# Designs tried in a protein design run: designed miniproteins, single chains, continued (4). Part 1

Scores and structures below are computed, not measured.

Each design is a single chain, and the fold is of that chain. pLDDT is the mean over its residues in the fold that is shown.

## One batch from the design tools (miniprotein)

Design m12001
Fold by ESMFold2-Fast:
Structure m12001 (fold): chain A 77 residues (1-77)
Amino acid sequence: MTPAEELLLEASGAFLRGDYERAAELLKEAVKLAPDDPTVWYMAAGTLQMMARLDPKNREELSKLAEEFLKKGKEAE
């Protein structure tokens, strides 16, 4: 697996444990390692959108981050 794929898997683990702050940090690291791969941006954005739906306290921040990641993914295409 690539280092970015490993971080996406670790982020998924954090998300399943309800540690949304750690999951978001790991997703940011994953896209930083593979900024030219639109798949990594889109996968990270999807996870952030799910976190935003499950965490009302941080919903706005997570939703904005997901929108940024979707935009960056399109730019990487």
Scores: mean pLDDT 83

Design m12002
Fold by ESMFold2-Fast:
Structure m12002 (fold): chain A 69 residues (1-69)
Amino acid sequence: MEEELKKLRIKRFERLNKDNPEEEKKKLIEKIRKVEIKNKMTKEQLELVEKLIEEAEELSRERKEKELE
């Protein structure tokens, strides 16, 4: 549930901010991560966060490929 919601959040960011640089995506992911750590996450939540970061990296790579071609 949290995993799915966060993935939607990242994809939504991509749609809303197509012109934004890859750095802004990484900053958003980092902020989400820090907020969750601040709220004393369980290890399950930490695993979900890591999965979301992986997906965000995949999206970043896809976007870079579009920029080149």
Scores: mean pLDDT 62

Design m12003
Fold by ESMFold2-Fast:
Structure m12003 (fold): chain A 86 residues (1-86)
Amino acid sequence: SSRRHQIVMEAAHIGAKILGAEVFILLNPEDPLRPKMQEVIREISELLAKTQKALDDGNIEEAERYLERAREKQRELDRLYRVGLR
């Protein structure tokens, strides 16, 4: 469905932003916020996995709820990162 496609595309965008944050961490290993960024990345990854599970189960509304939570955590990561991870 178009709703399913939109969820997949948005989840992919969040995944791409996580990869950017992981590259930032790799290039800045001495950053004091690194442990907190890694924690938030883990939380986002878990929410994306739950989004995928909900899609596999045909529960579009549950998938949208997990994706919204992933976006909230992605905004937290943006605040920690501050440079272009939007």
Scores: mean pLDDT 84

Design m12004
Fold by ESMFold2-Fast:
Structure m12004 (fold): chain A 70 residues (1-70)
Amino acid sequence: MKKYTDPITGEKFESEEELKLHIALHLEIESGRIVPLDPNSNKLVDKETGEVFDSLEEAKEHLKKKYGIK
């Protein structure tokens, strides 16, 4: 199996698609597009769509659909 590593976080993935999704999420957070809804909550919001996520995993699923990562 191919093992891919995110150069920013060092996290490892089993597929290139998972790596691309993780990098996309990290860039969206760093650019301020996906941000914590409240500094005291674990909820995230996509500034472009206004969609709210209860976790990072939900945000990743949304980005997978947004960027066409399969």
Scores: mean pLDDT 68

Design m12005
Fold by ESMFold2-Fast:
Structure m12005 (fold): chain A 95 residues (1-95)
Amino acid sequence: MKEERIKELEKKLEEAIKNKDGEKVLEYLKEIVELTEDAPEGARRLIKNIEDYKAGKISLKDLSDVERLTLYYLGLVEKEEVEKYANPEALEHLK
């Protein structure tokens, strides 16, 4: 069942988070969102913008602070690159 696949992905996601493997975290989150029929539009848009950034279709300056912080937490960008575009509220999350 679809639910069994989601549980498997959630377990793999926890392991990826413990290992600080941002690429794997993103892969598993994307699959979970794709399998969840009623996933919030904001979650789907966040994943799309991150994938577009990885593909070179969008720049860091064109992303939201939330999307830049997500890239940093996933280890896909350096802290200094996020700080360059972050507002004061977003900077509190980098401490």
Scores: mean pLDDT 72

Design m12006
Fold by ESMFold2-Fast:
Structure m12006 (fold): chain A 61 residues (1-61)
Amino acid sequence: SFNDITATLMEEAVRQALAGADPDQLAEQVRQGLLAAGYSPEQAQRVADRVRRAARSVQAG
């Protein structure tokens, strides 16, 4: 489901952010991947925004 895909992408994004990956780059990669998978631009952007916030949050702690 979209929720399961979102959860998997969030877990991967947090892992990458803890390893020092750029939050904006992670968000853009997720956005492009979801578009390629056939999700709407609105769905892709929403998940990308969540990825960016999560990545920034883990790097700020």
Scores: mean pLDDT 84

Design m12007
Fold by ESMFold2-Fast:
Structure m12007 (fold): chain A 86 residues (1-86)
Amino acid sequence: MDAEELEEARRRFEELSPKLKEETYKAMKEAGVSKEAIEKMDELFALLEEQALRGRPASAEELARVAALQKEIEEESKKVAEVAEK
């Protein structure tokens, strides 16, 4: 992924980000997902984005730590998706 591809992906994310965050946040709250889980997800996303922008690969230890947190957050988000789709 080059800087241009990353910039395009970031642009698309930022364009949808405020609307998506607002609606996703409300949907997650309705599904019973805690605010703490949402905040952790936001922090994790920001960390990954910063690493991608710098073009530096994460160490194996950092990847393992991020993956463990991400899996727990992803499982909670999966419950929200199940509620949103019938």
Scores: mean pLDDT 62

Design m12008
Fold by ESMFold2-Fast:
Structure m12008 (fold): chain A 96 residues (1-96)
Amino acid sequence: LEAEAKEEAAKLPELVEEARERAEAYKEALKAGDKKAAREELLKLIGIELRIVGALFLARKAGDKEAEKKAEEALREVRELRKEVEEVEKEQKAKE
């Protein structure tokens, strides 16, 4: 149980980097007019956010405050990335 929380916490930096890649790919797809690719990248970004939420829940259940803090920080970063992509989507829709 505690080992599972530590294992998930160890994956958080990789998930945050993947989220950054998905956010950039989403912005590029929007600029290219590829709405299908943009939607796929957004769904992947949402999936990463949900996985980090799961890691946070697991850390809290295990009482691992260090893992909990790491998960909260990762979640904050991914939510900021999602806000940026929502702003870009809003700008593109206003233009079209």
Scores: mean pLDDT 81

Design m12009
Fold by ESMFold2-Fast:
Structure m12009 (fold): chain A 103 residues (1-103)
Amino acid sequence: SQEEAIERSVSIVEELRAQMLALMDRFEASEEDKALAQAVFDQVIEAIRNQSKSLPESLRESFYALGAVVAAEFGERPGVERPSEEEARELLEAVLDHIRSVS
């Protein structure tokens, strides 16, 4: 059903949030940066629950950028090595800088 599809989508976004916050904690990200990331996830979940036809481009770009960091660190792809801790930090920092620039 549409209601079940909405709750499944929200659950996926919440799992992505949990993975991102765990990564941010590991890299000792500031509470301000964590709040910035959480605001992106909150807005995406609200858009899903409201059945919005589209996300604002800046919100969509921010959400996809956060998702790419999680996929790089936690995703398993045959023949692809996980980023080093330094590379993962640099990727997260670049994504947070992007979100700040469009906020």
Scores: mean pLDDT 80

Design m12010
Fold by ESMFold2-Fast:
Structure m12010 (fold): chain A 85 residues (1-85)
Amino acid sequence: SKLEEIQKEGLKLEEQLVANPETTLEEIEKAAKEFLKKYIEADPEKAEQILKDGKEALETGSRPDEEAVKKHEEWIEFIEKLLEE
């Protein structure tokens, strides 16, 4: 299926980034956002469920440090923006 092809592409990209010692965190985040966009376009309903589960986890779970919470909130906002388009 289209979703399986996207997942396979994402795994190959992850392997390539991990294999390259020059890969920066910024490049990983950029690649992750591009992959997430493709995933949401393939299955927006499943993406909405993941978003809901993520919000609940942030509210009810043990809170990590402030930077991790901020990063999680930024990812939630990014997903919400993509679902509106």
Scores: mean pLDDT 69

Design m12011
Fold by ESMFold2-Fast:
Structure m12011 (fold): chain A 106 residues (1-106)
Amino acid sequence: VEEAIEELKKAGQHLNEALKIARELGMDDVAREAEKAIESVRNAIKAAYNGDFDTAIKYAKEAIEHAERALRLAEEAGPSAQPVVDHLRKAIEEAKKALELLEKAK
């Protein structure tokens, strides 16, 4: 279960980097979806620490959904958004790995 929490923390770090760059580029729509993904990651981590794996799974899925929406919006913005796209892809990969680990702990 510690491995799932570490993957969620890594996802949160990449989401925070994506948020920072999106804000610097004035990508308000990407920033909003990244903020929602970060909130869902925090809730997933809290639930996982409490042993509430059903709630952690729910929030991990919500984090992935918001991160994937942010990714689509960043891809539509074109080549200048590539650093945001790169961080969002890493965050999605790490969040999906966390989800798999949480589902195995259930």
Scores: mean pLDDT 90

Design m12012
Fold by ESMFold2-Fast:
Structure m12012 (fold): chain A 90 residues (1-90)
Amino acid sequence: DRRRVVRDAVVALAALLARITGDREGIERELRRVAELLGEDFEALLERVEALSEREAIETLARSLRELGYDVTEEEVREAVRRAEALAAR
C-alpha cells in the first residue's frame, strides 16, 4: 500500500518535472535510478509517466501526498506547477 503510494507520487512528480524543465532525458536518467531504489521496473515506470496528462499528474501527486500524511490540495499543487513553469520559462 505505502509502496504503491510512493511509486504513484514518484511517477506524478517525474511527469510534472519533465514538463516544467523540458529536460525529458535528465528526468528519464533519474527515473531509472529511482526505479532501482524502489525495486520497480524502469520501463513500466516510464510508461506510467508518459501516460499521465498534466491534470492527471497533479491529481495523482496531491492524492499520493495526502495518503503519505502531507496536508496538500490539488489547487496548491497546480499553483506550484504554474509558478515552477514561469521560473523555468525562457
Scores: mean pLDDT 83

Design m12013
Fold by ESMFold2-Fast:
Structure m12013 (fold): chain A 75 residues (1-75)
Amino acid sequence: SIDDLRQNFSNNVRNLMDNIRNNVDVDTIRNQQNQVINSGDQLISSSSGDERQRVIRMRDSISNYVQQQIDRRRS
């Protein structure tokens, strides 16, 4: 159901953010990012209107944030 897709996306985002805050390794963060992208794409495909646009923006913002966090760890 769409509620299951929403829950899956939300859980993947939380797991990713928790791993970033806890300084988990880059490979784990990249794997979590892929789960966010995949579940986000499924939710986007099943949603419409304002919800679809919010999920797209959230996915893109998260991708930018993850890249920034990984770049900070290269120092």
Scores: mean pLDDT 87

Design m12014
Fold by ESMFold2-Fast:
Structure m12014 (fold): chain A 74 residues (1-74)
Amino acid sequence: MESWLKLAKPNSSSTTLTLSQLKNLLQHKLKLNPSDSELEELRKQVLPNSSSTTLTPEQVLEVLRIVLDKLRNS
């Protein structure tokens, strides 16, 4: 079993994801292959004034909402 599927379902408190881990989640959940530039744009939409390289689960959910909205309108 892929550990990424378990991380996508919050059964544990206090998990943060790197951009590489976010890319893997998007590939597994949405079958997307975003570029590093696209991931950085998504990060900036959620954290525009932060130098943090990691995302909280809440921020990951916000990225997923943005991606799904773009897919619906495409």
Scores: mean pLDDT 69

Design m12015
Fold by ESMFold2-Fast:
Structure m12015 (fold): chain A 75 residues (1-75)
Amino acid sequence: LKDKILELLEKAKRLADEKKDYGSVVALSVTLSVLKKDDSKQAWIDAVKQGLKIAQRLGDSKLAKELQKLLQELE
């Protein structure tokens, strides 16, 4: 599960970079760094929620659906 979350967050970061949404790139980079130190359930939930909002805003419906599914598995 955690490996899949990291994979999808990296995809969201790449999408943000491709769309020149550098604020989201920085935000996701910080989130990925925090997850290396904080293994709490809430940190992972918050990270998936952030990635989901970015994917939805940038119009990647497939990535958004995958992140939504992971969020349901965490909750």
Scores: mean pLDDT 80

Design m12016
Fold by ESMFold2-Fast:
Structure m12016 (fold): chain A 83 residues (1-83)
Amino acid sequence: SKEQLELGKYLDEVSREAGKVLEEELEKYKNGEISKEEAIKIVEEKVQQLADEAKKKFPELSELFDQWRQEFIEEAKKRFEEA
């Protein structure tokens, strides 16, 4: 449906925005420009902002956005450990 297509595009955009911040902060960390803790904090704050905005647009999916946020942060922390 049109609604499902719009939701899919929105979720893709949210994921891309979160991924961009993660990659930017990983590069800064690898270059010695910021600490691991500071970089992770920036990613956590951006992902929380994106999840909160998504919940306002799709309140019925609030639990899914909280789960996405938790999973994204866990994966981000793993990538910083591997860096």
Scores: mean pLDDT 86

Design m12017
Fold by ESMFold2-Fast:
Structure m12017 (fold): chain A 69 residues (1-69)
Amino acid sequence: TDLLTKLYELLDKINANPVLREKIDKVIAEKGRITIQDIKDIRDELTDPEHQKLLDELIETTEKIEESL
């Protein structure tokens, strides 16, 4: 549906961003997984408002999908 499409579009944008990809890859390497809390922690480290917006939209979209399951 539209939420799942939006999730994949957001993930593509995040993976295309080397700063965001590196931060996410580091968490996965250290913990073997990534949680919504880990994404929120990464978001709080960001200084670029466009990067912050991408992670904010990812968090919101993921939470909406989880409530629909």
Scores: mean pLDDT 80

Design m12018
Fold by ESMFold2-Fast:
Structure m12018 (fold): chain A 92 residues (1-92)
Amino acid sequence: TPQEREREIARLQTVIAILMAGMYVEALLKGDEKLAEMIVEASKRINALIKQGDYEGAIAVAKELLAKTKDPEVRRMIEEIIELLERMKELS
């Protein structure tokens, strides 16, 4: 139903927000201020695109962040965000 779809999108969006916060904390704990700045900027862009319903644009930003990131833990979290954004796109 439309209500079940909206509820699932909201759930996926919440998980993405938790992963974004986790990546930021990981970068700070490792003392990688440049990575932390890139995560903040990408998170702002992704959140703006999600709000616009532009899930394809949000996926592109996440893939750009992945290409610039060498940290294995942060890369894993970005890959998970991409999978969640793909699911949001399928539900839209």
Scores: mean pLDDT 89

Design m12019
Fold by ESMFold2-Fast:
Structure m12019 (fold): chain A 79 residues (1-79)
Amino acid sequence: MSPEEIRAAAERGAERAKEMVEKLVEAVSPEEARKLVEETLAANEAELSTLPPVEAAAVREALEEVRKYAEELIKKKEA
């Protein structure tokens, strides 16, 4: 997999994940949304240890963006 393919995949994944998070936070309870988001992020984060540095960096940045987005939405709904 080339660095450009990895970057494109990470960017597309982040956009899709953000849309899913938004839909999830709207559709389910705040607690359930938090649990599902954390489980999904934890699974992806575990894969980072098996990826080359270039892939890991791109995916980690995407996961951090998704995590922050999810936490912000969940906090707003929870409050």
Scores: mean pLDDT 76

Design m12020
Fold by ESMFold2-Fast:
Structure m12020 (fold): chain A 68 residues (1-68)
Amino acid sequence: MAAAFEAVAQYAVEKGLITPEEAQRLVDAARAGNLVEVLKIYGRIVDKATDEEIDEINLLLEQEVAAA
């Protein structure tokens, strides 16, 4: 879980969807199992992201699950 959200956080910062501070909070929340904070920040990413960026995020999540 945490590794998948680390990849998503990096991508979202690179695309300007969230700040580096929000990315750190997302990673910390994922490591702690704080699903409320994870969903809050992820919701902000999805709200700002284009359909193409959402597809890339989904691919990152799928690749990390397959690697585990």
Scores: mean pLDDT 77

Design m12021
Fold by ESMFold2-Fast:
Structure m12021 (fold): chain A 93 residues (1-93)
Amino acid sequence: SMMEKIKELLKKIEEIEKEMFEKIEKETDPEKKKELLLEGIKKAIELIGELLGMDEETLKKILELLEKEYKTGDTSKFKEAAEILNEEIEKAK
């Protein structure tokens, strides 16, 4: 069932978020906090991509945009990544 797959995905994302925020709360270095946040976001995006049947090139582009945002501080890259993800979600409907 698609609904059961969505429920399992949401549980996995919740676990990733919990582990990520627990690590961030214990970290004092702002750069390491950003790295932990990026790692958690990448894991969540990979799981979403798997559920949506996202192609490897599209997933790679999203992950590269997130890494560019992290390295450059250019928030427009995060917005571009979010737009691509939203388009893939709409295609899956």
Scores: mean pLDDT 75

Design m12022
Fold by ESMFold2-Fast:
Structure m12022 (fold): chain A 93 residues (1-93)
Amino acid sequence: SELMEQVKKLVEEIKKLSESTSKEAKEQIAKLVYQLFELINQLEQEGRIEDAIEALELLIEALKVAAEKLSGEEKKLTEAAIKAAEISLEELK
């Protein structure tokens, strides 16, 4: 699936960028997370619920990796995004 290949590529890029503490890396991660949510919404609209579940699980994993390297407000915002994604995942199951 081309959409799932895009999802996996974005997840890998988020994980790689999370190794950096630069402002540019953080802004790029936020952009990629937004794009990933758009792809998940597209999968849901197309009735591809199992793919949407896999994409959400991959996003949650990537965000948890990113959160480990963050502190203060950025960590709290990332943890809030994880919780929102976990709620979405539970509603699809």
Scores: mean pLDDT 83

Design m12023
Fold by ESMFold2-Fast:
Structure m12023 (fold): chain A 94 residues (1-94)
Amino acid sequence: SMEEEFQKLLEEAKKLLGKLQELAEEYYRLLEENAPKEEIIKILEEIKKKIEELLELIDRLLEVASPEQQEQLELLKKAAEEGLEYVEKQIEEL
């Protein structure tokens, strides 16, 4: 059913969001510690990859979502797109 598919995809999205949170915390720690540029680029590239995976998963979730679920997913998609733009800009500026 669409509801079962939605729940499976939502669990995958929650895992990706948890990983992104961990990577973001490590990124900010590396910035505070004035870590080498190579370490900062590496974590940003990992964050970029996970945001791209999340965006693909959000598009799949939107195909099976109810109207109420779509509103929350569109907000998450916008946040993920803004995060991707930020990460790409940081990599270019380093």
Scores: mean pLDDT 89

Design m12024
Fold by ESMFold2-Fast:
Structure m12024 (fold): chain A 79 residues (1-79)
Amino acid sequence: SQAVRDAFAQLLAEGASREELKEWIKEYWGRYDMSDEELDKFIADAATLLALQAEADALRAQGRSDEEIAAILEAKLEA
């Protein structure tokens, strides 16, 4: 699930079209049917996750555990 989200975010970063992203979701996420509104939200969420991944890498470099990083990022998402 997380690896699929990361791959989707990477495709978005590489400039994939909305149609390509929709077909990719069906093929690799288990044929999830998604409206255009849901797709737009998913794209926005994926962009946010890309930024959080970069922050997680920085925190890990500072010696934080994966559990601590998850708690920090979850708190930021809830703020």
Scores: mean pLDDT 74

Design m12025
Fold by ESMFold2-Fast:
Structure m12025 (fold): chain A 65 residues (1-65)
Amino acid sequence: SPAIERMRRNIERLRERIQQLQEQYKQAEASGNFKQALFLHTKILFHELAISAEEFVIERMEERE
């Protein structure tokens, strides 16, 4: 459905953002900036949770179609 396709595109955008945050996290770890690394790690976890929530909704919608 068009709604599921939009949600899948949103998940892909979130995955791309996670990759960017992971690169920044590696740089923060390498430089010893533990506060920035912790902040970036938290943002990654938040985005991963958002993907899981979107995937749960898609699964429920597909079960109803």
Scores: mean pLDDT 86

Design m12026
Fold by ESMFold2-Fast:
Structure m12026 (fold): chain A 73 residues (1-73)
Amino acid sequence: MEELERRRKELEEARKAGVITPAQYKGMELTLEFLEKGMTPEEFAEYSRKHRPEMLKLAQEDIQKRKEELEKL
């Protein structure tokens, strides 16, 4: 419990510091949920599927930003 709370705080600080992308942050959040709930791999796959639209949106935003940065070079 305390370890998972610490990990969540670290993720939030990393996100605020800009060292991880929003998609990476969401992926790590899902992993912490998996650990907290003690899910099987099958249960985690189903749980992750429910968050897939949000993850895809974040990934698309990350790709778009990187593409815009590359176009400036």
Scores: mean pLDDT 73

Design m12027
Fold by ESMFold2-Fast:
Parts: structure tokens; sequence; C-alpha cells
Structure m12027 (fold): chain A 90 residues (1-90)
């Protein structure tokens, strides 16, 4: 079975969803889409390519972007996903 925890995938997906929603409310929908694409890219790196290091980098970048438009919840979930992936792959 995949070494990727389901909790990490769920957290990354929810981070992307919240980033889109928060950025749309902030009037910057393109930034929300960019942050969500980083979360989706992280899921692909971890689950498809088995590259936990790349996945963690993408999630930490998504967290920084979410903080830029004021979505602390998305940033926290992206960092949680990165932590879980570090534990699973490290």
Amino acid sequence: KSKVPEEALAAAKEAGRLAIEAAEKAGEPAKGVAAALLCVGAIAEADFFKDGEAAVRLLLRAAEMAEEFGCEEAAALARRAAELLREAFG
C-alpha cells in the first residue's frame, strides 16, 4: 500500500479548498487557485511520484501564499499535511 497517510492527503485537499474560498472573498481568486494547485501538486508528488520532499516543499509554499491573503486555516492545514508527509517519508 501507499506510504502516504490519508490524513495528509485530506489536509492538503482541505487547505486547497479553503485557500480558493478565502482568496475569492479577498478579491484575489487567482492566488487561491495558485495555492490550491500547489496543494494538488503536493498530493501528486507524494501519492503518484512518491517524492515526499517535493510534496513538503509545495505544501509549505501553499501555506505562505495562504497567509498572504489572510487564510490562517489553509496555512495551518498545509503545514499539518507537510508534517505528516515528513513523518511518513523521513
Scores: mean pLDDT 83

Design m12028
Fold by ESMFold2-Fast:
Structure m12028 (fold): chain A 90 residues (1-90)
Amino acid sequence: TKKIVDKAKEKVIEAVKRLQERGLISPELAQEAIDKINKAKDLDEIVKTMDELIQRVADEAPPEKRDEVAREVRRILQGALFEGIVEGLK
């Protein structure tokens, strides 16, 4: 439903902003991700944008830290998505 999608967007955008504040993603990547999430029509498009962001962050990380950074960013984004879905069901 629209409420679930709207809450998912809200929570994932908050998570992207927190990742930028922590220096885990660049301001440019954060803005690109936020713009794409705002344009997403459904949860599948939000998930696609999250996966694209995780891949780009991994690609920009040093090889020895790539898996660790990708796991941390994925954990944060997936947690935010789940929170938004649950809140949207209320």
Scores: mean pLDDT 86

Design m12029
Fold by ESMFold2-Fast:
Structure m12029 (fold): chain A 75 residues (1-75)
Amino acid sequence: VEAAIAAARRLAEAMLAKAERFGSAEEKERVRAEIEPLLAETEEALKTAPPLSAEEQAEIAALEARIAAFEAAVA
């Protein structure tokens, strides 16, 4: 569960960083306004969900690797 929340948070941070580098202040605020409520909702839902299967955990690890690659590309 924590891995899924961490992956979602990292994706949100990467998207915000990209908006900050390439977007206007308005786009930055828009991206933040859209992502933060979704992260809060996802975190709450995951707290009450059953634990992730090994397959789902592996998919999240792969997503984390993709997020790291995206962060490197934006940097």
Scores: mean pLDDT 66

Design m12030
Fold by ESMFold2-Fast:
Structure m12030 (fold): chain A 64 residues (1-64)
Amino acid sequence: SLLENFLLLIEKDPQLNEAQKQELLELFEKAPNKEDFFLDFQTSMVQLKFNVDKAIEETAAKYI
């Protein structure tokens, strides 16, 4: 599923350090809609030219 693929991608993504993986997993777990969270994160990654820290920050701001 999309959600299962997202969890696997977080753990195996070479662009993510361990702190970023942990933060993403915690935010994803707290998200009321996990599919929307995943799509927003992917969109932010593309728009911010794969600036991971900024993409995490902008995605988190939508799910306060």
Scores: mean pLDDT 73

Design m12031
Fold by ESMFold2-Fast:
Structure m12031 (fold): chain A 59 residues (1-59)
Amino acid sequence: SKERQAAALYTAGEINRAGAEANRMIAERNPENRDQFLEDARLDERASEENFARAKAIE
């Protein structure tokens, strides 16, 4: 159902947001690879925003 799909997209968005936060923390602790982890965090944040937008669009 649309409601279940929206709930799944919200959950995916929250997971992606947590991933972005984790990658920012990893970047801080790993200066040699900081730029890569910050890029991964940015991609996770974008994925989170996209999943939330998709969830709202199908409600």
Scores: mean pLDDT 88

Design m12032
Fold by ESMFold2-Fast:
Structure m12032 (fold): chain A 70 residues (1-70)
Amino acid sequence: SMAEIEALEKRIKEIDEGLARLDAFLAQLAAQGVQLTPEQQAQVDAGRAQLEAEKERLERELEELKREAE
């Protein structure tokens, strides 16, 4: 349905915005001379991987719904 398509597009956008904010925040920390510990870096990497996996799942679902909407 159109409502499902809109919900998926909104969630994908929220993930993209979240990743962009994370990258900007990490860049600011680096500019201030703040070093992440290996444990903190691993947590960031794991969180990014989870969001990217969710985005890929949502994009596949969105593609299928758009095909059905034609």
Scores: mean pLDDT 85

Design m12033
Fold by ESMFold2-Fast:
Structure m12033 (fold): chain A 91 residues (1-91)
Amino acid sequence: MLSGEIDLSPYLPSAINGVIVKVEGPSDGKATVTIENGEVKSIETTGGLKAEAEVIGEKLPENVHGKAVVTVELKDGKLSVVSIEGSLTLT
């Protein structure tokens, strides 16, 4: 099985404290993670992949606003961020 993990915090630097996405599967594919108002709302996968998102450390701040959709791709045994849509802000 192929597996990978990625920390999304560098891609959402002003909004959240440590979100790790893990993806596992027998083949290449994509996982889409939707984060809204400081919470992981959904994870969608393609091609028989399994994906989960974990918040590490402190609970997400109550004053986080907005929505971000992050797509990660598992390709040739490597996990990478393909796209980010929207934004999260901390006020």
Scores: mean pLDDT 69

Design m12034
Fold by ESMFold2-Fast:
Structure m12034 (fold): chain A 75 residues (1-75)
Amino acid sequence: SAEQEKLLAELEALLRQARDAFSTGTPEGRRRGLEHLRQAEAIAQKIGETGSDEAKRRALEIIASYAPAIAAALA
């Protein structure tokens, strides 16, 4: 649905913003990155509760694509 496409796009945008914020290596970037991750987690939870199996699968693929870069930035 259009609503699910919007949630998926928002999830990807938030994860991209988190990655970029963490990549600054600054305390301010870390704080902003964590805030974006919290927002991304809320959107992912909403997709998990309301989304189709296809939307849930796509959300997991988006998360998996950004997780390594975010993990590396936090190390």
Scores: mean pLDDT 87

Design m12035
Fold by ESMFold2-Fast:
Structure m12035 (fold): chain A 108 residues (1-108)
Amino acid sequence: NLEKVKEVVEQVENLAKFVLDAMEKYSKTPEDKEFIEKVKQEVEKLLKEARDAVNKGDYERAIELTKKAVELIKKAVEEFAKRNPEMKDVAEGVQKAAEYIKKKIEEI
């Protein structure tokens, strides 16, 4: 279902933007900034490829790339929160949002 795949991609794009904005707000060190930039590049690449796959009607590839983006976001937030404890509540919220999105993907 194209509409469900498109909705899931848009939800992950929104989650990624929220996470990257939060990480930038709580960043304290040059290492944090380098980590955020690396995560941003990888997530944006995956989501661009997922959007291109949706536009081509390749829903299996769009789902695969979107799942990879969600897992990358989850791991990045968990790792960043270990160095920035102020983000703990944000990280817990992101984990719940990611699990909700993964459940929606399983329904497609």
Scores: mean pLDDT 87

